# Designs tried in a protein design run: designed miniproteins, single chains, continued (5). Part 75

Each design is a single chain, and the fold is of that chain. pLDDT is the mean over its residues in the fold that is shown.

## One batch from the design tools (miniprotein)

Design m18593
Fold by ESMFold2-Fast:
Structure m18593 (fold): chain A 100 residues (1-100)
Amino acid sequence: SLEEKAREAFEKLDPETRQALIDRLLEHGFSEEEAERIAELIAYVLYSDGTGRLMRDLLLKELGVTSKDPLEQGLALADYLISRAKSAEELIVTLRSLAE
């Protein structure tokens, strides 16, 4: 399932990167459960291939992110997508779309 793949991708991140993503989402007012789910989907986008990789790379380029560090990429994607989403549900839908 997509949720299983997202969890696997999240577990590939360093513990410090995982914590930084969760903390950033909590800072933006998401619940613990929402933050975990969104962070897992961000990780899945970071480790996506095919069309997901192309969409991710285009977004990072537009944001001026040249780093290949998952922490820097993940935080930049989180900040950008959070700023454009009206709800946790909308953000989750957007992340799922980017990962596919």
Scores: mean pLDDT 83

Design m18594
Fold by ESMFold2-Fast:
Structure m18594 (fold): chain A 55 residues (1-55)
Amino acid sequence: GPAGRAALAKAGTTAEQLREMAESFSPEQIIALLQRYGGLSEEEARAALREAGVI
């Protein structure tokens, strides 16, 4: 949805990149990386992962 797309843009990533990360990292690990390096809140990170179809 719009929140997920906005979160992806804010972090400078794409749904495809998050799906590729999900091959090597758990959703919880990706959330932590998006918060630390992407500048996302936990809610924004979860919205990005839902947009990517990871959760």
Scores: mean pLDDT 89

Design m18595
Fold by ESMFold2-Fast:
Formats: sequence, structure tokens, C-alpha cells
Structure m18595 (fold): chain A 90 residues (1-90)
Amino acid sequence: MSPEELRRQTTIGVLEIARAVTRLLLRKARAQGADQAILDELETAIRLFDEAIRAAEEGDFERAERLREQGMAHLRRADALWDAQLAAQA
């Protein structure tokens, strides 16, 4: 296995874990009655992680990292919105 192939496999693996965790969070958010704005942020994060995986598969690691950072930003927004919703319901 080449060093570049190892980097590709590792990058894809990390992104697949991020996508899987985000899908679990989306399922939990839907089950708990999260506002549509929270669901939209989580769905956008999943799409960005899908695009990041494709970029990594093509060897475009710079694009993969930018898309990963964008996905993480949407996850942070979802977390903030969810915390605000739960605080308002307390």
C-alpha cells in the first residue's frame, strides 16, 4: 500500500465515522421533536461529508478538508440550536 493510498483510506474512514455519527444525531433529533432548522443543519452536514468523501476518493485532500470543516460548522450550529430549543422547553 502506498503512503497516498493509506492517507486516502484513513481520510475516508474518519469522514465515514463523522457521517455515521451525524446520521445517528439526525435520527435522535427527529425522534425528540427537534425544530426543522436543526434537522436542516444536520442534513447539510451529512451532504458535505458525502462530498468530502468523494473529494478524498479523488485524492483532493485540500477540498476534502474544506468540506469537512464546513460540515463541522453546520454540526456546531445544529448543537447550538438544539441547546437553545431544550432551554426554551425547560
Scores: mean pLDDT 88

Design m18596
Fold by ESMFold2-Fast:
Structure m18596 (fold): chain A 86 residues (1-86)
Amino acid sequence: SVIDQAIAALRERLARETDPRAQAVLEAGIAGLQRIRAQPQNVSVAIGAVLRVLGEEIQARLDGDDRTEEAARYALELLVEAMRSL
């Protein structure tokens, strides 16, 4: 499924990531996708997952943390794609 492919892609990126803040964002993205997969009809779970990662992207941008911002943006793109597949 699109969700399974998104989880696999985030896990591959996480395995290559050495920055702890970027790792935490990728882990949050994976957890969000797993929760959406477990409760695909619960729109509030999907919204919560997107808002969590979006908040991390905004904060990273404000901090000038380009690495974490890029990781958050990638996770957000995969979360949005997964939601479109519901």
Scores: mean pLDDT 88

Design m18597
Fold by ESMFold2-Fast:
Structure m18597 (fold): chain A 75 residues (1-75)
Amino acid sequence: SPMDKIKRILDDMGKHYSSKKDDKSKDSINKMKDWLDKTGDIDTAIRFIQGKIDYLSSTDPDFAKKMRKRLDDAQ
């Protein structure tokens, strides 16, 4: 389902930030995952992921490209 695909994108982004020791970005992912579990608000989660991908396009372009393709598939 789109919801399961979005949750998997958030999980993989969280793992990426953990590998980079970026605790602040990891915490923001965890908060979005908690919010999504409570509300089912997939549109807010999609906009959040788009913002993260845009930022990552300048810092980690290969990962950003992979996440963008997965987000397009999830919609």
Scores: mean pLDDT 86

Design m18598
Fold by ESMFold2-Fast:
Structure m18598 (fold): chain A 83 residues (1-83)
Amino acid sequence: DPRARAEELLERSRGFGSERIRLLQEALLAIALGDLERAAELIERATGIKVDVATTSAEELRELAWEQLIQLLEEEGERRQRR
């Protein structure tokens, strides 16, 4: 379950303070509120991935945001643990 994994990693990363992680969390909230344009802007700021909201569904945006969040949380957790 990607959402359960992201929530677990988010709890573990609470002290990391990554701006990219914060932007992806805001993007997921925007998707939940139906603001897909805001979500696409936040995803682009966090990841550099440009999303066309006219051709992208809310499900596709959610999947992209969760995958990117999971990846960043894994990277931050691994870097911090090794330092």
Scores: mean pLDDT 72

Design m18599
Fold by ESMFold2-Fast:
Structure m18599 (fold): chain A 79 residues (1-79)
Amino acid sequence: SPLDELEELIGEMMSTLSEEQANAVLQAVQDAAKQAYQQGLSEQEMFRAALDAFLAQAKKLMPAEDVERLEALAREVLA
């Protein structure tokens, strides 16, 4: 499923990072979700904010082709 593929690809990306780098990415994702929560957004909107934060980090760390694949899978999961 698109969700399984998204989870697998995220896990793959995270496995290439050091523990410290992975924790920094997770912190950015958590901060985005917390900000959305503090703004009174829904759980679905918090998930979107977290995913957008992850994609922003991926654009800095991964080739454009892999980022495009992540964005395509994210669109299928959120549809």
Scores: mean pLDDT 80

Design m18600
Fold by ESMFold2-Fast:
Structure m18600 (fold): chain A 64 residues (1-64)
Amino acid sequence: SGLAVAEAVKDYEAKTPEELSLEKGERVLVTEEVDEEHVRVWSTKLNRQGLVPKSVLKLLSEGA
């Protein structure tokens, strides 16, 4: 379904080149669920996409 807005609930440091580092309170667009533990997000701050663990995100809104 459509893009969702999510917010980091804690700081996260990328463990691989495909992941994004996030600061607590940072907002990202969730573009795809990749697996049970990870989502693909677009960061407007970093101007790139990458993987983030679901556990570090809180969904703020979902597409209708």
Scores: mean pLDDT 79

Design m18601
Fold by ESMFold2-Fast:
Structure m18601 (fold): chain A 109 residues (1-109)
Amino acid sequence: SELEFLRRKIEELRRLIADLRELATRVTDPAARARILELIAEAERLIREAEEALRRGDLERARELLIEAARVLIEAAMIALRELTDREDINRAIGLILRGIGLQFELEL
């Protein structure tokens, strides 16, 4: 069902946030780290608004909000990628970008 699909996407976005928050601790530039955390907070707000839309039965609004959350998290991961110098951390950032793109694509179908 559409509702079960959107709930699953919320959980996947929350996991992406957790992984990105952990990666942000490795970003040494304070301004870049602060921007990543601001984008994470925006994504968390969008997810909360999406959950409220789902409670009202507004599946289209929930989908739109989750697409925006995915987009914001991709931006955050791309900022992290630019700041990271360690190969393992760079690979993690690339993985998070790809996960975000995949989530956005699935939500836009």
Scores: mean pLDDT 92

Design m18602
Fold by ESMFold2-Fast:
Structure m18602 (fold): chain A 78 residues (1-78)
Amino acid sequence: MKGDLTPEQARARIDELLAALEKAIEEGYPLSRVASLITAAYLDVVAAEFSGAITPEEAERYKKRIDELWKKAEEKYK
């Protein structure tokens, strides 16, 4: 399929999105921006798992990290 990522590229993309998400939360970006980054990260994890670029165990660890960042955002943006 066009634009299929290697496992290394998939992990790098997810890591970049997670870093951007953490920065957005720490710097107090609008909640809508944070929610968009969470959605993008979650979709990339699901796509990478579905395509076999990452293992189910790796996907679960990424999803857990996203959930932790979302909890941090919810607490900060009360």
Scores: mean pLDDT 79

Design m18603
Fold by ESMFold2-Fast:
Structure m18603 (fold): chain A 71 residues (1-71)
Amino acid sequence: DAEKKLEEFWKEYEKKLSPEYQELAKRAIELALEGLKNKDTKTVAYAGRALRLLYNKEPLEKVKKYLELAE
């Protein structure tokens, strides 16, 4: 259950993020779940990359770029 594992991971990790990163994380999770449901491998890949960038506390602009690519 990739969807459940994604939700479980971010529920645990979200508490470690600042508010601005939390909003981007919510968007990335939303896009990843939609991509998984629709079998959209590009959306899943880019949303997953955005989540990885958030995990590494990379610059917000870099995270936003990958979220735009996931849409």
Scores: mean pLDDT 74

Design m18604
Fold by ESMFold2-Fast:
Structure m18604 (fold): chain A 87 residues (1-87)
Amino acid sequence: MEEDIEEIRKKAQELLSKGNEIVEKARKVDPELAKEAEDFISELQGKVAEAIKNPETAKELADQAIAEGESRINEFQKKIDELEKKR
């Protein structure tokens, strides 16, 4: 259980680092997209924090939140790539 929580924290930290990189990339192409990404990162951080409050469901809820977060980060990267192609 505790080892699972530590693994979740490491994965969440890696995902948040990727999210912050996406925010900086978005800021260079579209300030509104950067704000959307910042709001999403804050939401993701909250979801992970909420998931780890209950040890019995922490892994399932956190895995779901992390998978959703990875999907959203990929969507932001796609939007950034499309905007950069127009430059």
Scores: mean pLDDT 77

Design m18605
Fold by ESMFold2-Fast:
Structure m18605 (fold): chain A 89 residues (1-89)
Amino acid sequence: SEMEEYVRELERDAREAVANGDKEKQKEIIERLEETMREEESWLADYEAELQALKQQGAPQETIDKVQEQIARTRKRIEMLRKALEIAK
């Protein structure tokens, strides 16, 4: 996933900024991580609401599975972002 790759890149950048003692870059990375986290949490809430609506409507299992997969990927990225924030701080 392109988004998962982006999160992995942010974690790497966080590790490098900490290792180099670059406080300005650390601050920039923390701000990007926090912004990305807020976006992912917002999308997660929207996907969870969509999933509940689809289940109530008796949507096809294939449609439900696609939304569940998006939720799982979004949760994984949020966990990776939390880890990167711990590294950056």
Scores: mean pLDDT 87

Design m18606
Fold by ESMFold2-Fast:
Structure m18606 (fold): chain A 62 residues (1-62)
Amino acid sequence: ASSSERTGYLVGLHEGELALKEGKGEEAARKIEEASADAFKQGDVGLARGLRLAGEEARRRA
């Protein structure tokens, strides 16, 4: 739902960061990439760009 979209990508980012801290690089990359796409879709280009870079770094470690 539109009212939960912002909360959704913030939760996804938090889950991605937790997975990265636990050494689950592929799961972290997927969660962060999903959060980046959601942020971009909502017009938060700066956050989306940062999340894309974080996802690429997580995937590089996987």
Scores: mean pLDDT 72

Design m18607
Fold by ESMFold2-Fast:
Parts: sequence; C-alpha cells; structure tokens
Structure m18607 (fold): chain A 112 residues (1-112)
Amino acid sequence: SMAELRALLEEAREVLIEAVAVLTVARALGDVETMKLALESARRAMAIIGDLGRALGLSSEEIAQLILDALKAGEEKGRELVAKGISVEEARKRALEVQRRVDELEARLAAL
C-alpha cells in the first residue's frame, strides 16, 4: 500500500541519518573499519530511498532533497555524539545495528 511505502521511506531516512552519524563518529575517532561499514550502509540506505521515492511518485529533485536533508541531520547528530565522548566500542555497536536495519529494509522492500 502507499501507506506502507511511506512508512518504509521514513524508516530508510532514519537509517540514513544513523549511518551518516556513525560515519561522522568513526571518521573523528579514526576507526577505518567502522567508517567502511557505515559508508556502505549509507550508500545502501540512499539506494532504498531512491527506489521508494520513485515508487511513491516523488521527483528526482524531491528524492535528492530528502537525501541531502538526511546527510545534514546525520552529520549534526554525529558531531553531537563526538562532543559527548562516544567510545569506539559504542560506535561499532551502532554501525552493526545500522547494518541490521538496512538488511531488514532491503528484505522488506524485496517482499513488496
């Protein structure tokens, strides 16, 4: 349904924000392996947003704006986490949770 597609798009947007936040943290902490994992999750979340946006009839400009807004929100969240002293261990846990959420979103999208 259109309501299910909108709910999936909102979840994909939240996942992109979290992926970018973790990427920002990992970059600040110099954790290259967590950076790679977060970057791949962000790339996959952007692809999901594109697919769902198109299915919902959103324009390329509207999809691009959703992605840009999520990237900005994620970077801001990541900077706040760094300022609060997030650990490498917590950043890695968050990266794995983001990967799990992306895997779940891809599975849900494939079942549509």
Scores: mean pLDDT 92

Design m18608
Fold by ESMFold2-Fast:
Structure m18608 (fold): chain A 57 residues (1-57)
Amino acid sequence: MEEKEERVIDAAIELLKKGNPTIDEIAERAGVTKEEIYEIFKSHRELILKAIEKARE
């Protein structure tokens, strides 16, 4: 997994434990821009689904 993608997914997993995170909150936690997140994931929904899937592995 690309380093940036891994950081974004990890940040989303951590924030999901607190509630329903926004893309802005995930970007700040991962240390990337919102634009970079959308380059990797097609939507907020896709990112959340991938984070849930990875957390189950």
Scores: mean pLDDT 78

Design m18609
Fold by ESMFold2-Fast:
Structure m18609 (fold): chain A 83 residues (1-83)
Amino acid sequence: ELKDEERQKLAKEMLQKMKELVEKGKSVEEIMKELVEELYRLGLITEEQKKYALEQIEKHKDELPKLSREELIKLLEENLAKG
């Protein structure tokens, strides 16, 4: 059971990792896949939930938002700066 403060810290850490992946030139698809792997590694999702999420990312890859790296970094920085 995660406390609200622990959930807020985890959310900020995840946003920071996403920013680093964007800066490394990863696509939205690759960032989402690495996010799912990290959630599984942290024990926040089951193996079945991980498989389902990866299948959904692959199935909907052409429908994923096509934000530029600059726009995505800006959104992540704005979210990291707020609370």
Scores: mean pLDDT 72

Design m18610
Fold by ESMFold2-Fast:
Structure m18610 (fold): chain A 102 residues (1-102)
Amino acid sequence: MTADEVAAALRALAEGLRWRGETGRLVAGPLRVELDPEDGAWRVEGEMVDAEGAAVAAEALEWLADALRERRTGVELRLESPAGGRATLWTRSSAVYDRLEA
């Protein structure tokens, strides 16, 4: 999966979360954005417990999608539910590791 495909998926998830929040429907499953350690690909899986958390997650995912499209390195996404749950999603550029292993 390319960074552009992941950015498109993040925007689609953000739109879905906003729409579900507005219609009283929530995303099921734990929210996770991962960088695959073997191929550097991004993966997205997500859950929000409530409509407010869904709206906050949507905004954060849209920001992350923009950062990925701009080829920005070292992105951190922090999600905080009104119910007190927290998730920190972070990645670093593989370019640093490629230089250390070369």
Scores: mean pLDDT 47

Design m18611
Fold by ESMFold2-Fast:
Structure m18611 (fold): chain A 95 residues (1-95)
Amino acid sequence: SLNEEMKELLKSDSEAAKAFRQGLDAYFAGDYRTAIDYLIKAVELDPDFRYAAAMLAYLINLLTGSEEAYRIATQILKGLKGSDVFEQILELTKK
C-alpha cells in the first residue's frame, strides 16, 4: 500500500528518500514552498518514485484548490517534461 511503501522509502538511505523526508518535514512545519521543492527533487533523483509524485500532486491541489492547481503543476514541473512521473503528477492534480 502507499503507506507501507512510504514507510520503507522514509527509512531508505537513497538520496531520493532523503529528499522525500525533507519535503515531509517542511510540510509538517507549514513551509509548503520548501515541501514542494524537496518533493520535486525526490522525483528528479528517482523518476520512478511515484509516491513522491503523488504527494507533490496532492499537496499542490490541496493548497490551490482550484483549476489553477493544474497550471501551477505544469509550470513547476517543466524540468520533468516527457517523463511518466510528469504525466502522473498532472493526472493526480486533475479532478
Scores: mean pLDDT 64

Design m18612
Fold by ESMFold2-Fast:
Structure m18612 (fold): chain A 75 residues (1-75)
Amino acid sequence: AELPEIARLALASLKAVKKGRKRPFSEEEVREAARLVLTVSRNTGVPLDELFAELEKFVGEKEAAAIREKVLELE
């Protein structure tokens, strides 16, 4: 489903962090991204599974998987 524009913009900020980089996200960047996803879910009411699906489109599969694992750890 389409996300609220504010949720899409928040996730797009993570794409900016990824853009132009040839290395994966650091542990710190994954942790900050996980906090952002949790905050977006809380503020928009969008379920985490929908945010994870959209997150993959912005940051790629590997970084999305790492962020998802960290979100589940922080719950």
Scores: mean pLDDT 74

Design m18613
Fold by ESMFold2-Fast:
Structure m18613 (fold): chain A 82 residues (1-82)
Amino acid sequence: SDVEEAEKLKAEGEKAAEAGNYEEAVKLYEEAFRLLAQALGLTDPKVIETLEKLAEAAEKLGNYGKAEVLKAMAEEARKERE
Protein backbone atom coordinates (compact mmCIF):
# COMPACT_ATOMS: atom_id res chain seq x y z
CA SER A 1 0.00 0.00 0.00
CA ASP A 2 1.21 3.54 -0.76
CA VAL A 3 0.24 4.57 2.78
CA GLU A 4 2.32 1.74 4.30
CA GLU A 5 5.28 2.63 2.04
CA ALA A 6 4.97 6.31 3.03
CA GLU A 7 4.89 5.45 6.77
CA LYS A 8 8.12 3.44 6.32
CA LEU A 9 9.75 6.37 4.48
CA LYS A 10 8.60 8.73 7.26
CA ALA A 11 10.13 6.42 9.91
CA GLU A 12 13.41 6.31 7.92
CA GLY A 13 13.32 10.11 7.70
CA GLU A 14 12.89 10.34 11.49
CA LYS A 15 15.95 8.09 11.98
CA ALA A 16 17.97 10.21 9.51
CA ALA A 17 16.97 13.40 11.36
CA GLU A 18 17.93 11.84 14.73
CA ALA A 19 21.36 11.05 13.25
CA GLY A 20 21.71 14.67 12.02
CA ASN A 21 21.34 13.65 8.35
CA TYR A 22 18.81 16.39 7.57
CA GLU A 23 19.35 16.40 3.78
CA GLU A 24 18.43 12.68 3.70
CA ALA A 25 15.50 13.33 6.09
CA VAL A 26 14.14 16.00 3.68
CA LYS A 27 14.32 13.58 0.72
CA LEU A 28 12.57 10.81 2.65
CA TYR A 29 9.84 13.15 3.98
CA GLU A 30 9.26 14.63 0.49
CA GLU A 31 8.66 11.14 -0.96
CA ALA A 32 6.42 10.21 2.01
CA PHE A 33 4.44 13.45 1.50
CA ARG A 34 4.01 12.73 -2.23
CA LEU A 35 2.66 9.21 -1.61
CA LEU A 36 0.36 10.23 1.28
CA ALA A 37 -1.04 13.28 -0.56
CA GLN A 38 -1.88 11.16 -3.62
CA ALA A 39 -3.47 8.38 -1.52
CA LEU A 40 -5.29 10.44 1.14
CA GLY A 41 -5.54 14.04 -0.11
CA LEU A 42 -3.83 17.21 1.10
CA THR A 43 -6.02 17.73 4.22
CA ASP A 44 -5.46 14.28 5.77
CA PRO A 45 -3.81 14.32 9.26
CA LYS A 46 -0.99 12.01 8.05
CA VAL A 47 -0.18 14.43 5.20
CA ILE A 48 -0.25 17.44 7.56
CA GLU A 49 2.06 15.66 10.05
CA THR A 50 4.50 14.83 7.24
CA LEU A 51 4.54 18.48 6.06
CA GLU A 52 5.37 19.57 9.63
CA LYS A 53 8.26 17.06 9.89
CA LEU A 54 9.53 18.15 6.46
CA ALA A 55 9.42 21.82 7.56
CA GLU A 56 11.45 21.05 10.71
CA ALA A 57 14.11 19.20 8.67
CA ALA A 58 14.25 22.09 6.17
CA GLU A 59 14.85 24.56 9.03
CA LYS A 60 17.73 22.39 10.29
CA LEU A 61 19.33 22.75 6.84
CA GLY A 62 18.88 26.56 6.98
CA ASN A 63 16.17 26.53 4.28
CA TYR A 64 13.96 28.95 6.23
CA GLY A 65 11.90 30.06 3.21
CA LYS A 66 11.05 26.46 2.29
CA ALA A 67 10.16 25.73 5.94
CA GLU A 68 7.80 28.76 6.07
CA VAL A 69 6.01 27.62 2.88
CA LEU A 70 5.63 24.07 4.24
CA LYS A 71 4.30 25.33 7.60
CA ALA A 72 1.80 27.58 5.77
CA MET A 73 0.62 24.56 3.71
CA ALA A 74 0.11 22.53 6.90
CA GLU A 75 -1.78 25.39 8.62
CA GLU A 76 -4.06 25.90 5.58
CA ALA A 77 -4.78 22.14 5.43
CA ARG A 78 -5.72 22.15 9.15
CA LYS A 79 -8.14 25.07 8.56
CA GLU A 80 -9.82 23.19 5.67
CA ARG A 81 -10.42 20.21 8.03
CA GLU A 82 -12.38 22.40 10.52
Scores: mean pLDDT 87

Design m18614
Fold by ESMFold2-Fast:
Structure m18614 (fold): chain A 65 residues (1-65)
Amino acid sequence: MLTPEQKAQVERLIEELRALVKKTQESLAAAKDQEVKDQILKEANARGRELVDRINEVATGKKLK
């Protein structure tokens, strides 16, 4: 069960994840080379996983304090 404060942090992290997706789409549209596109996707996937881990830490109350 999430406190209102934890819920607000989770919602903020979800918004950061949505912003990451949008920024990734913009970067992919601007990239010319397949190698650059692959690098953008790799970095976006890694950052997305970090955000999901932080959401779990806030929700479970582990490590983030």
Scores: mean pLDDT 78

Design m18615
Fold by ESMFold2-Fast:
Structure m18615 (fold): chain A 87 residues (1-87)
Amino acid sequence: SRVEQAIQELLELARRLAEAREAGDEATIKELVARINELLSTLSAEELREVARALVQHVVDDSSLSPTERAALLAIAAEAQARADEL
């Protein structure tokens, strides 16, 4: 589904964003944030809520996540929820 594809892409983008933040790569951070925002803009309110829930659940379920990756995923989940609430 579109939601399942969005979740998989956001998980990969969050990993790359965490790596870029740890490296201090400002250009890559800006590119990845833009890609995340573009992806979220394609989703309906219901899809955004499902994405937010799935990302929070992934953080709960995956104890191997770095603090930086965990923070990135939770920030994306919060952004998805905020966007859904404005629609």
Scores: mean pLDDT 89

Design m18616
Fold by ESMFold2-Fast:
Parts: structure tokens; sequence; C-alpha cells
Structure m18616 (fold): chain A 73 residues (1-73)
């Protein structure tokens, strides 16, 4: 439901932020790849939050998830 969508959105945003920090501090290709992977995982969770919000009829939460996806890109 809506609570699960909110949890996934928060976790996804945290992972995107973490991945961006890893990219900023990356010293080699392996660390860059790990940072990118973390960002992609975060984006996946935000996308799941968007789908769950839409299924639950929470248009405001769905719009928030879409904004997070645009800012995470």
Amino acid sequence: GVEEARRLLAEGQRLVAEGKEKLANAKNIKELTEGIGTILRGIGLIWQAYLLARKAGDEELAKEALRALREGK
C-alpha cells in the first residue's frame, strides 16, 4: 500500500544520494561502477514506489516519486 510506497521512495532516494557520493569519491573504474550500481538500485526502488502509489490511487505520492527520478538522473 501507500506506506510501502513511501518506504521504497525514502530508501531509493537514500541510495541515489549514497551512489552519487561514491561517484564523487571514486578513484578507479571499479569504484565508479559500484557508485553507478548503487544509483541504479535507488532508481529501481523509486520506480517501484511510483508504480505502487499509482496502484493505490495516491497521485501526490506518484508525482513525488517522478520528481525524485528526475532529480536522481
Scores: mean pLDDT 84

Design m18617
Fold by ESMFold2-Fast:
Structure m18617 (fold): chain A 92 residues (1-92)
Amino acid sequence: STLREVYEAAIEAVRANIADIDDESTRTLARIVLRVLERGLAEDLSAEEVEIELLAEMMLARGMDEATVEEYRERLLAGKMTLEELLEELAA
């Protein structure tokens, strides 16, 4: 299947099940995933770009400054840092 077909299937699955999620944190994460996948379809994003956008949306949802999130996003997209390095920095 194409990456676009994967995004479409994932969007439909999240939409179908989001109302049945009892845990508020999981429901919030599901909404973030839905928004990022919808952007992936609209902007024809790669899997790596979708992962980066998902992290950016999660950081914003946790109250991180937009400027800081954009700096991390730019470094990840440019290959100047890895996902693992970002997660280590956020855990510190």
Scores: mean pLDDT 80

Design m18618
Fold by ESMFold2-Fast:
Structure m18618 (fold): chain A 60 residues (1-60)
Amino acid sequence: MELQRQLERQRQLEELQEQIDALKQKLWDWARNQEDVSDEELNQISLEMQELSQRRQELL
């Protein structure tokens, strides 16, 4: 049970980190390319990253 919980947690951490990195990359790409991104989209990504970061911290 210990090993199964450890593997599950590692998998979840990896998935959360991947999602956070993808969102950060998207924001940086938008900033670098000076894309016309709506405030709503920016707010959604910021909220998503914050939520994912919190979930990641809860697993640690």
Scores: mean pLDDT 77

Design m18619
Fold by ESMFold2-Fast:
Structure m18619 (fold): chain A 57 residues (1-57)
Amino acid sequence: GMAEQRARGEAYARAARELGRLLGREDFGSKMAEQAERAAKAGDAEAAGRYSTAGGG
């Protein structure tokens, strides 16, 4: 449901931010987190997942 989509988007955004911090690229991580959150809000779980793992393989 909508609540699950929001929670998933938040989780993906958090993962992107943490990855950015670990790689010393906080600005990039924040940008990816924003894109992941936007994609999740639009119902695009695939894009949200891709943005959350961007640069991780």
Scores: mean pLDDT 70

Design m18620
Fold by ESMFold2-Fast:
Structure m18620 (fold): chain A 79 residues (1-79)
Amino acid sequence: SVEAVREAVRALAEKAGLPDEFADEITKAIENKDYERAATLLVEALRKAGAPDELISRAVTAVMNGDYDALAAALREAA
């Protein structure tokens, strides 16, 4: 669900030291189905949070497929 993704993105942003506004931008991109922008912002947050490349790849695949449950799971692993 978008709610689960929103919560996971906020937790990831907190771990990465990014502001809530950054998390909101990711959520907006996902809600607008702008998956290219969402993927770009998620890669930045995941790298800053110290996520391994494998986990970043899983999150990008999930968002590009609109698989919000898989995306939320990958983001919770990174948080």
Scores: mean pLDDT 85

Design m18621
Fold by ESMFold2-Fast:
Structure m18621 (fold): chain A 75 residues (1-75)
Amino acid sequence: MEKIQLTFIFDDDVTDEERNKVKKAIEENGGKIVAESDRTIGALIPKDKLEEFLKKLSDFKVEEIAPGVYRISKK
């Protein structure tokens, strides 16, 4: 099954609790976290689960700033 490499960049207003919601959404959609830093998460997500995953992030402002690179900020 084809997996997409995605990078999430968190703005300063995103809390550790909110960041953990993104991590759980990745895992619940069959994804794996492959890299993590203070402000970024790199993950592999099944291509067929990408849309369901993005819907779970509806509490956040999510902007694709480059192919497969998303900025996540607080609404």
Scores: mean pLDDT 81

Design m18622
Fold by ESMFold2-Fast:
Structure m18622 (fold): chain A 57 residues (1-57)
Amino acid sequence: AAAGEARAGELGDRYLPLIKQVKAAMDAGQAEVELEFTETVDGKEVTTRRTVPILAA
């Protein structure tokens, strides 16, 4: 597969804030973080919200 188009950077920009939120939540000592994912399915956008638990061994 090849994802070297100019618009490929836009996808990365969407994931960047999620990574920052996870780090901020971990730094704040939160046990879980809420993430929002937007995906295109069958030509339509679908937004899914999921709460991800931060497990500490």
Scores: mean pLDDT 64

Design m18623
Fold by ESMFold2-Fast:
Structure m18623 (fold): chain A 67 residues (1-67)
Amino acid sequence: SAAEFGEQLRAAGELLSTIPGIGEELAKRILAAMMRRGTTALLGDVAALTEVPGVGEELARRIVAHW
């Protein structure tokens, strides 16, 4: 449901804010990519994460490790 998806986006935003190097603007871009690709398809794939502007390979690996 939209409410469950909203809760997932909120939880993901909170998680992303705990990772060094992710500011508010970058977190918003990652959340927008999650909406397009799906959570697991994005957060489980380093290559998909690096397609997000501002996400480098090191940051992508950290996100995957924390997911």
Scores: mean pLDDT 76

Design m18624
Fold by ESMFold2-Fast:
Structure m18624 (fold): chain A 98 residues (1-98)
Amino acid sequence: MEEIKEAMEKLKEEMLELAKKHDIVAAGLIAKDLDVAREEAGEVQFEVTAETGKAVAVQVFSEEYSKEFAEKAAKGFAEGLKKIYKGASYATIVKEVI
């Protein structure tokens, strides 16, 4: 679907911009954490991959619903990882962001 691909490109761009502004390694860690949340978010299904640990791609399974939540999750997750990067828990961010 063209709309989903367009949303995914925007999510990737926003994640990279947040990483630049906040100087975080969100791209690499997001893929792992969001993959776990996929089963817990029955309404929102998406898959996240981290390429070379610097870029993140979000794959949205459903249309507008998942697209909207994926965008919110990506933005909040990037900011959350900045705080948890020094911490030890990743699943907590996913559950609160989604």
Scores: mean pLDDT 40

Design m18625
Fold by ESMFold2-Fast:
Structure m18625 (fold): chain A 85 residues (1-85)
Amino acid sequence: MEELEVRSEAEREAARLALEAAEEIAKITDEAKRRELELRALLRQAALLRGEPALMDETGARLAAAKSDEEKQAVLAEYRARLAA
């Protein structure tokens, strides 16, 4: 049952990542920096759970290229749509 083992590992890693992210976010008093860390944690966790780390890399590159909050929101909306499919 290799598929089940891979899922269990991904779930454990995602839970560990979520806990680490929550601790880091709790230390941040700057709202802008806090939101950036929340978004990065969400992208990493989602990529691990879906087994698609490459999707995170593509989204990360697009976020880095985005110059405005509107552009960043568009990139995130696209990423969420891909995860929902």
Scores: mean pLDDT 64

Design m18626
Fold by ESMFold2-Fast:
Structure m18626 (fold): chain A 70 residues (1-70)
Amino acid sequence: PALVRELLIRDLRMSEAEADEIVRLLLAGDLEGAAKRIREAMKRNFGRELPEEEALRMAQQLAQVIAEEL
């Protein structure tokens, strides 16, 4: 899904490989796995520790966007 992939690359400064992995996890319904990857990227790229519940909420929102694109 192009919209979520672009968001992860541009706004979260993820590599294409990282964005593709998160999209894969979201398509598989692995919201906890996607949330963990988002938290790792936020810490690495921005020095920010995102709360687990906030990352999970973000993963849920991204999964909804993907579902609406399909």
Scores: mean pLDDT 83

Design m18627
Fold by ESMFold2-Fast:
Structure m18627 (fold): chain A 94 residues (1-94)
Amino acid sequence: MSPAEQEAKKRAEELLAELERLLATQSDEEALAAFERRVREELEKMSLEEATEFIGELSRLLTEWAGRAGRGDLGAELLRRLQALYEEWTRKRA
C-alpha cells in the first residue's frame, strides 16, 4: 500500500471515530452537519489523488459501519452527502 493510501485510510478511520462520537452526543442531523464540515476541512488540505483515495476509503468504512450498526438509512444518507461534497470540491478545483 502506498504512503498516500496509508494516510487516506488513517484519516478515514479518524473521521469514522469522530462520526461515532458526534452521534453519541448530538442528534443525527447535527452530527451529520458537523461531520460534513470536518470532511470539507480535510478535503481542502488534500491533493486530488489524496482526496480520491480518502473519499473511497471513507465510503467503504461508512458502508461497513452502517451494516454493523444496523443504520442502513443513515449510511445511505452519509454516502449521498459524501458524494455531493466530493463533486462540489472537484468542481471548485476544475
Scores: mean pLDDT 82

Design m18628
Fold by ESMFold2-Fast:
Structure m18628 (fold): chain A 78 residues (1-78)
Amino acid sequence: MTPEELAAAARVTAAMFEALREVLGKDRFSIDEFAEIFDISKEVASAIFNYWESLGLVERDKDGYVSLSEAGRAVLAA
């Protein structure tokens, strides 16, 4: 992946997390919350989160909550 592609993915990820933060008032979200807010299936939401996780932009905890990773925050800060 090019640095430009990673930066674009990070910006999209950040924008979606900002939208969720505005609606839910928090910065850590479940796949179910994401799917409901964006009116998509859990399968589609999971695929999106799996893609971002494969890029190192987000992390999941054992309960399925997703947040921006250290790498994701670093790319956004650059």
Scores: mean pLDDT 74

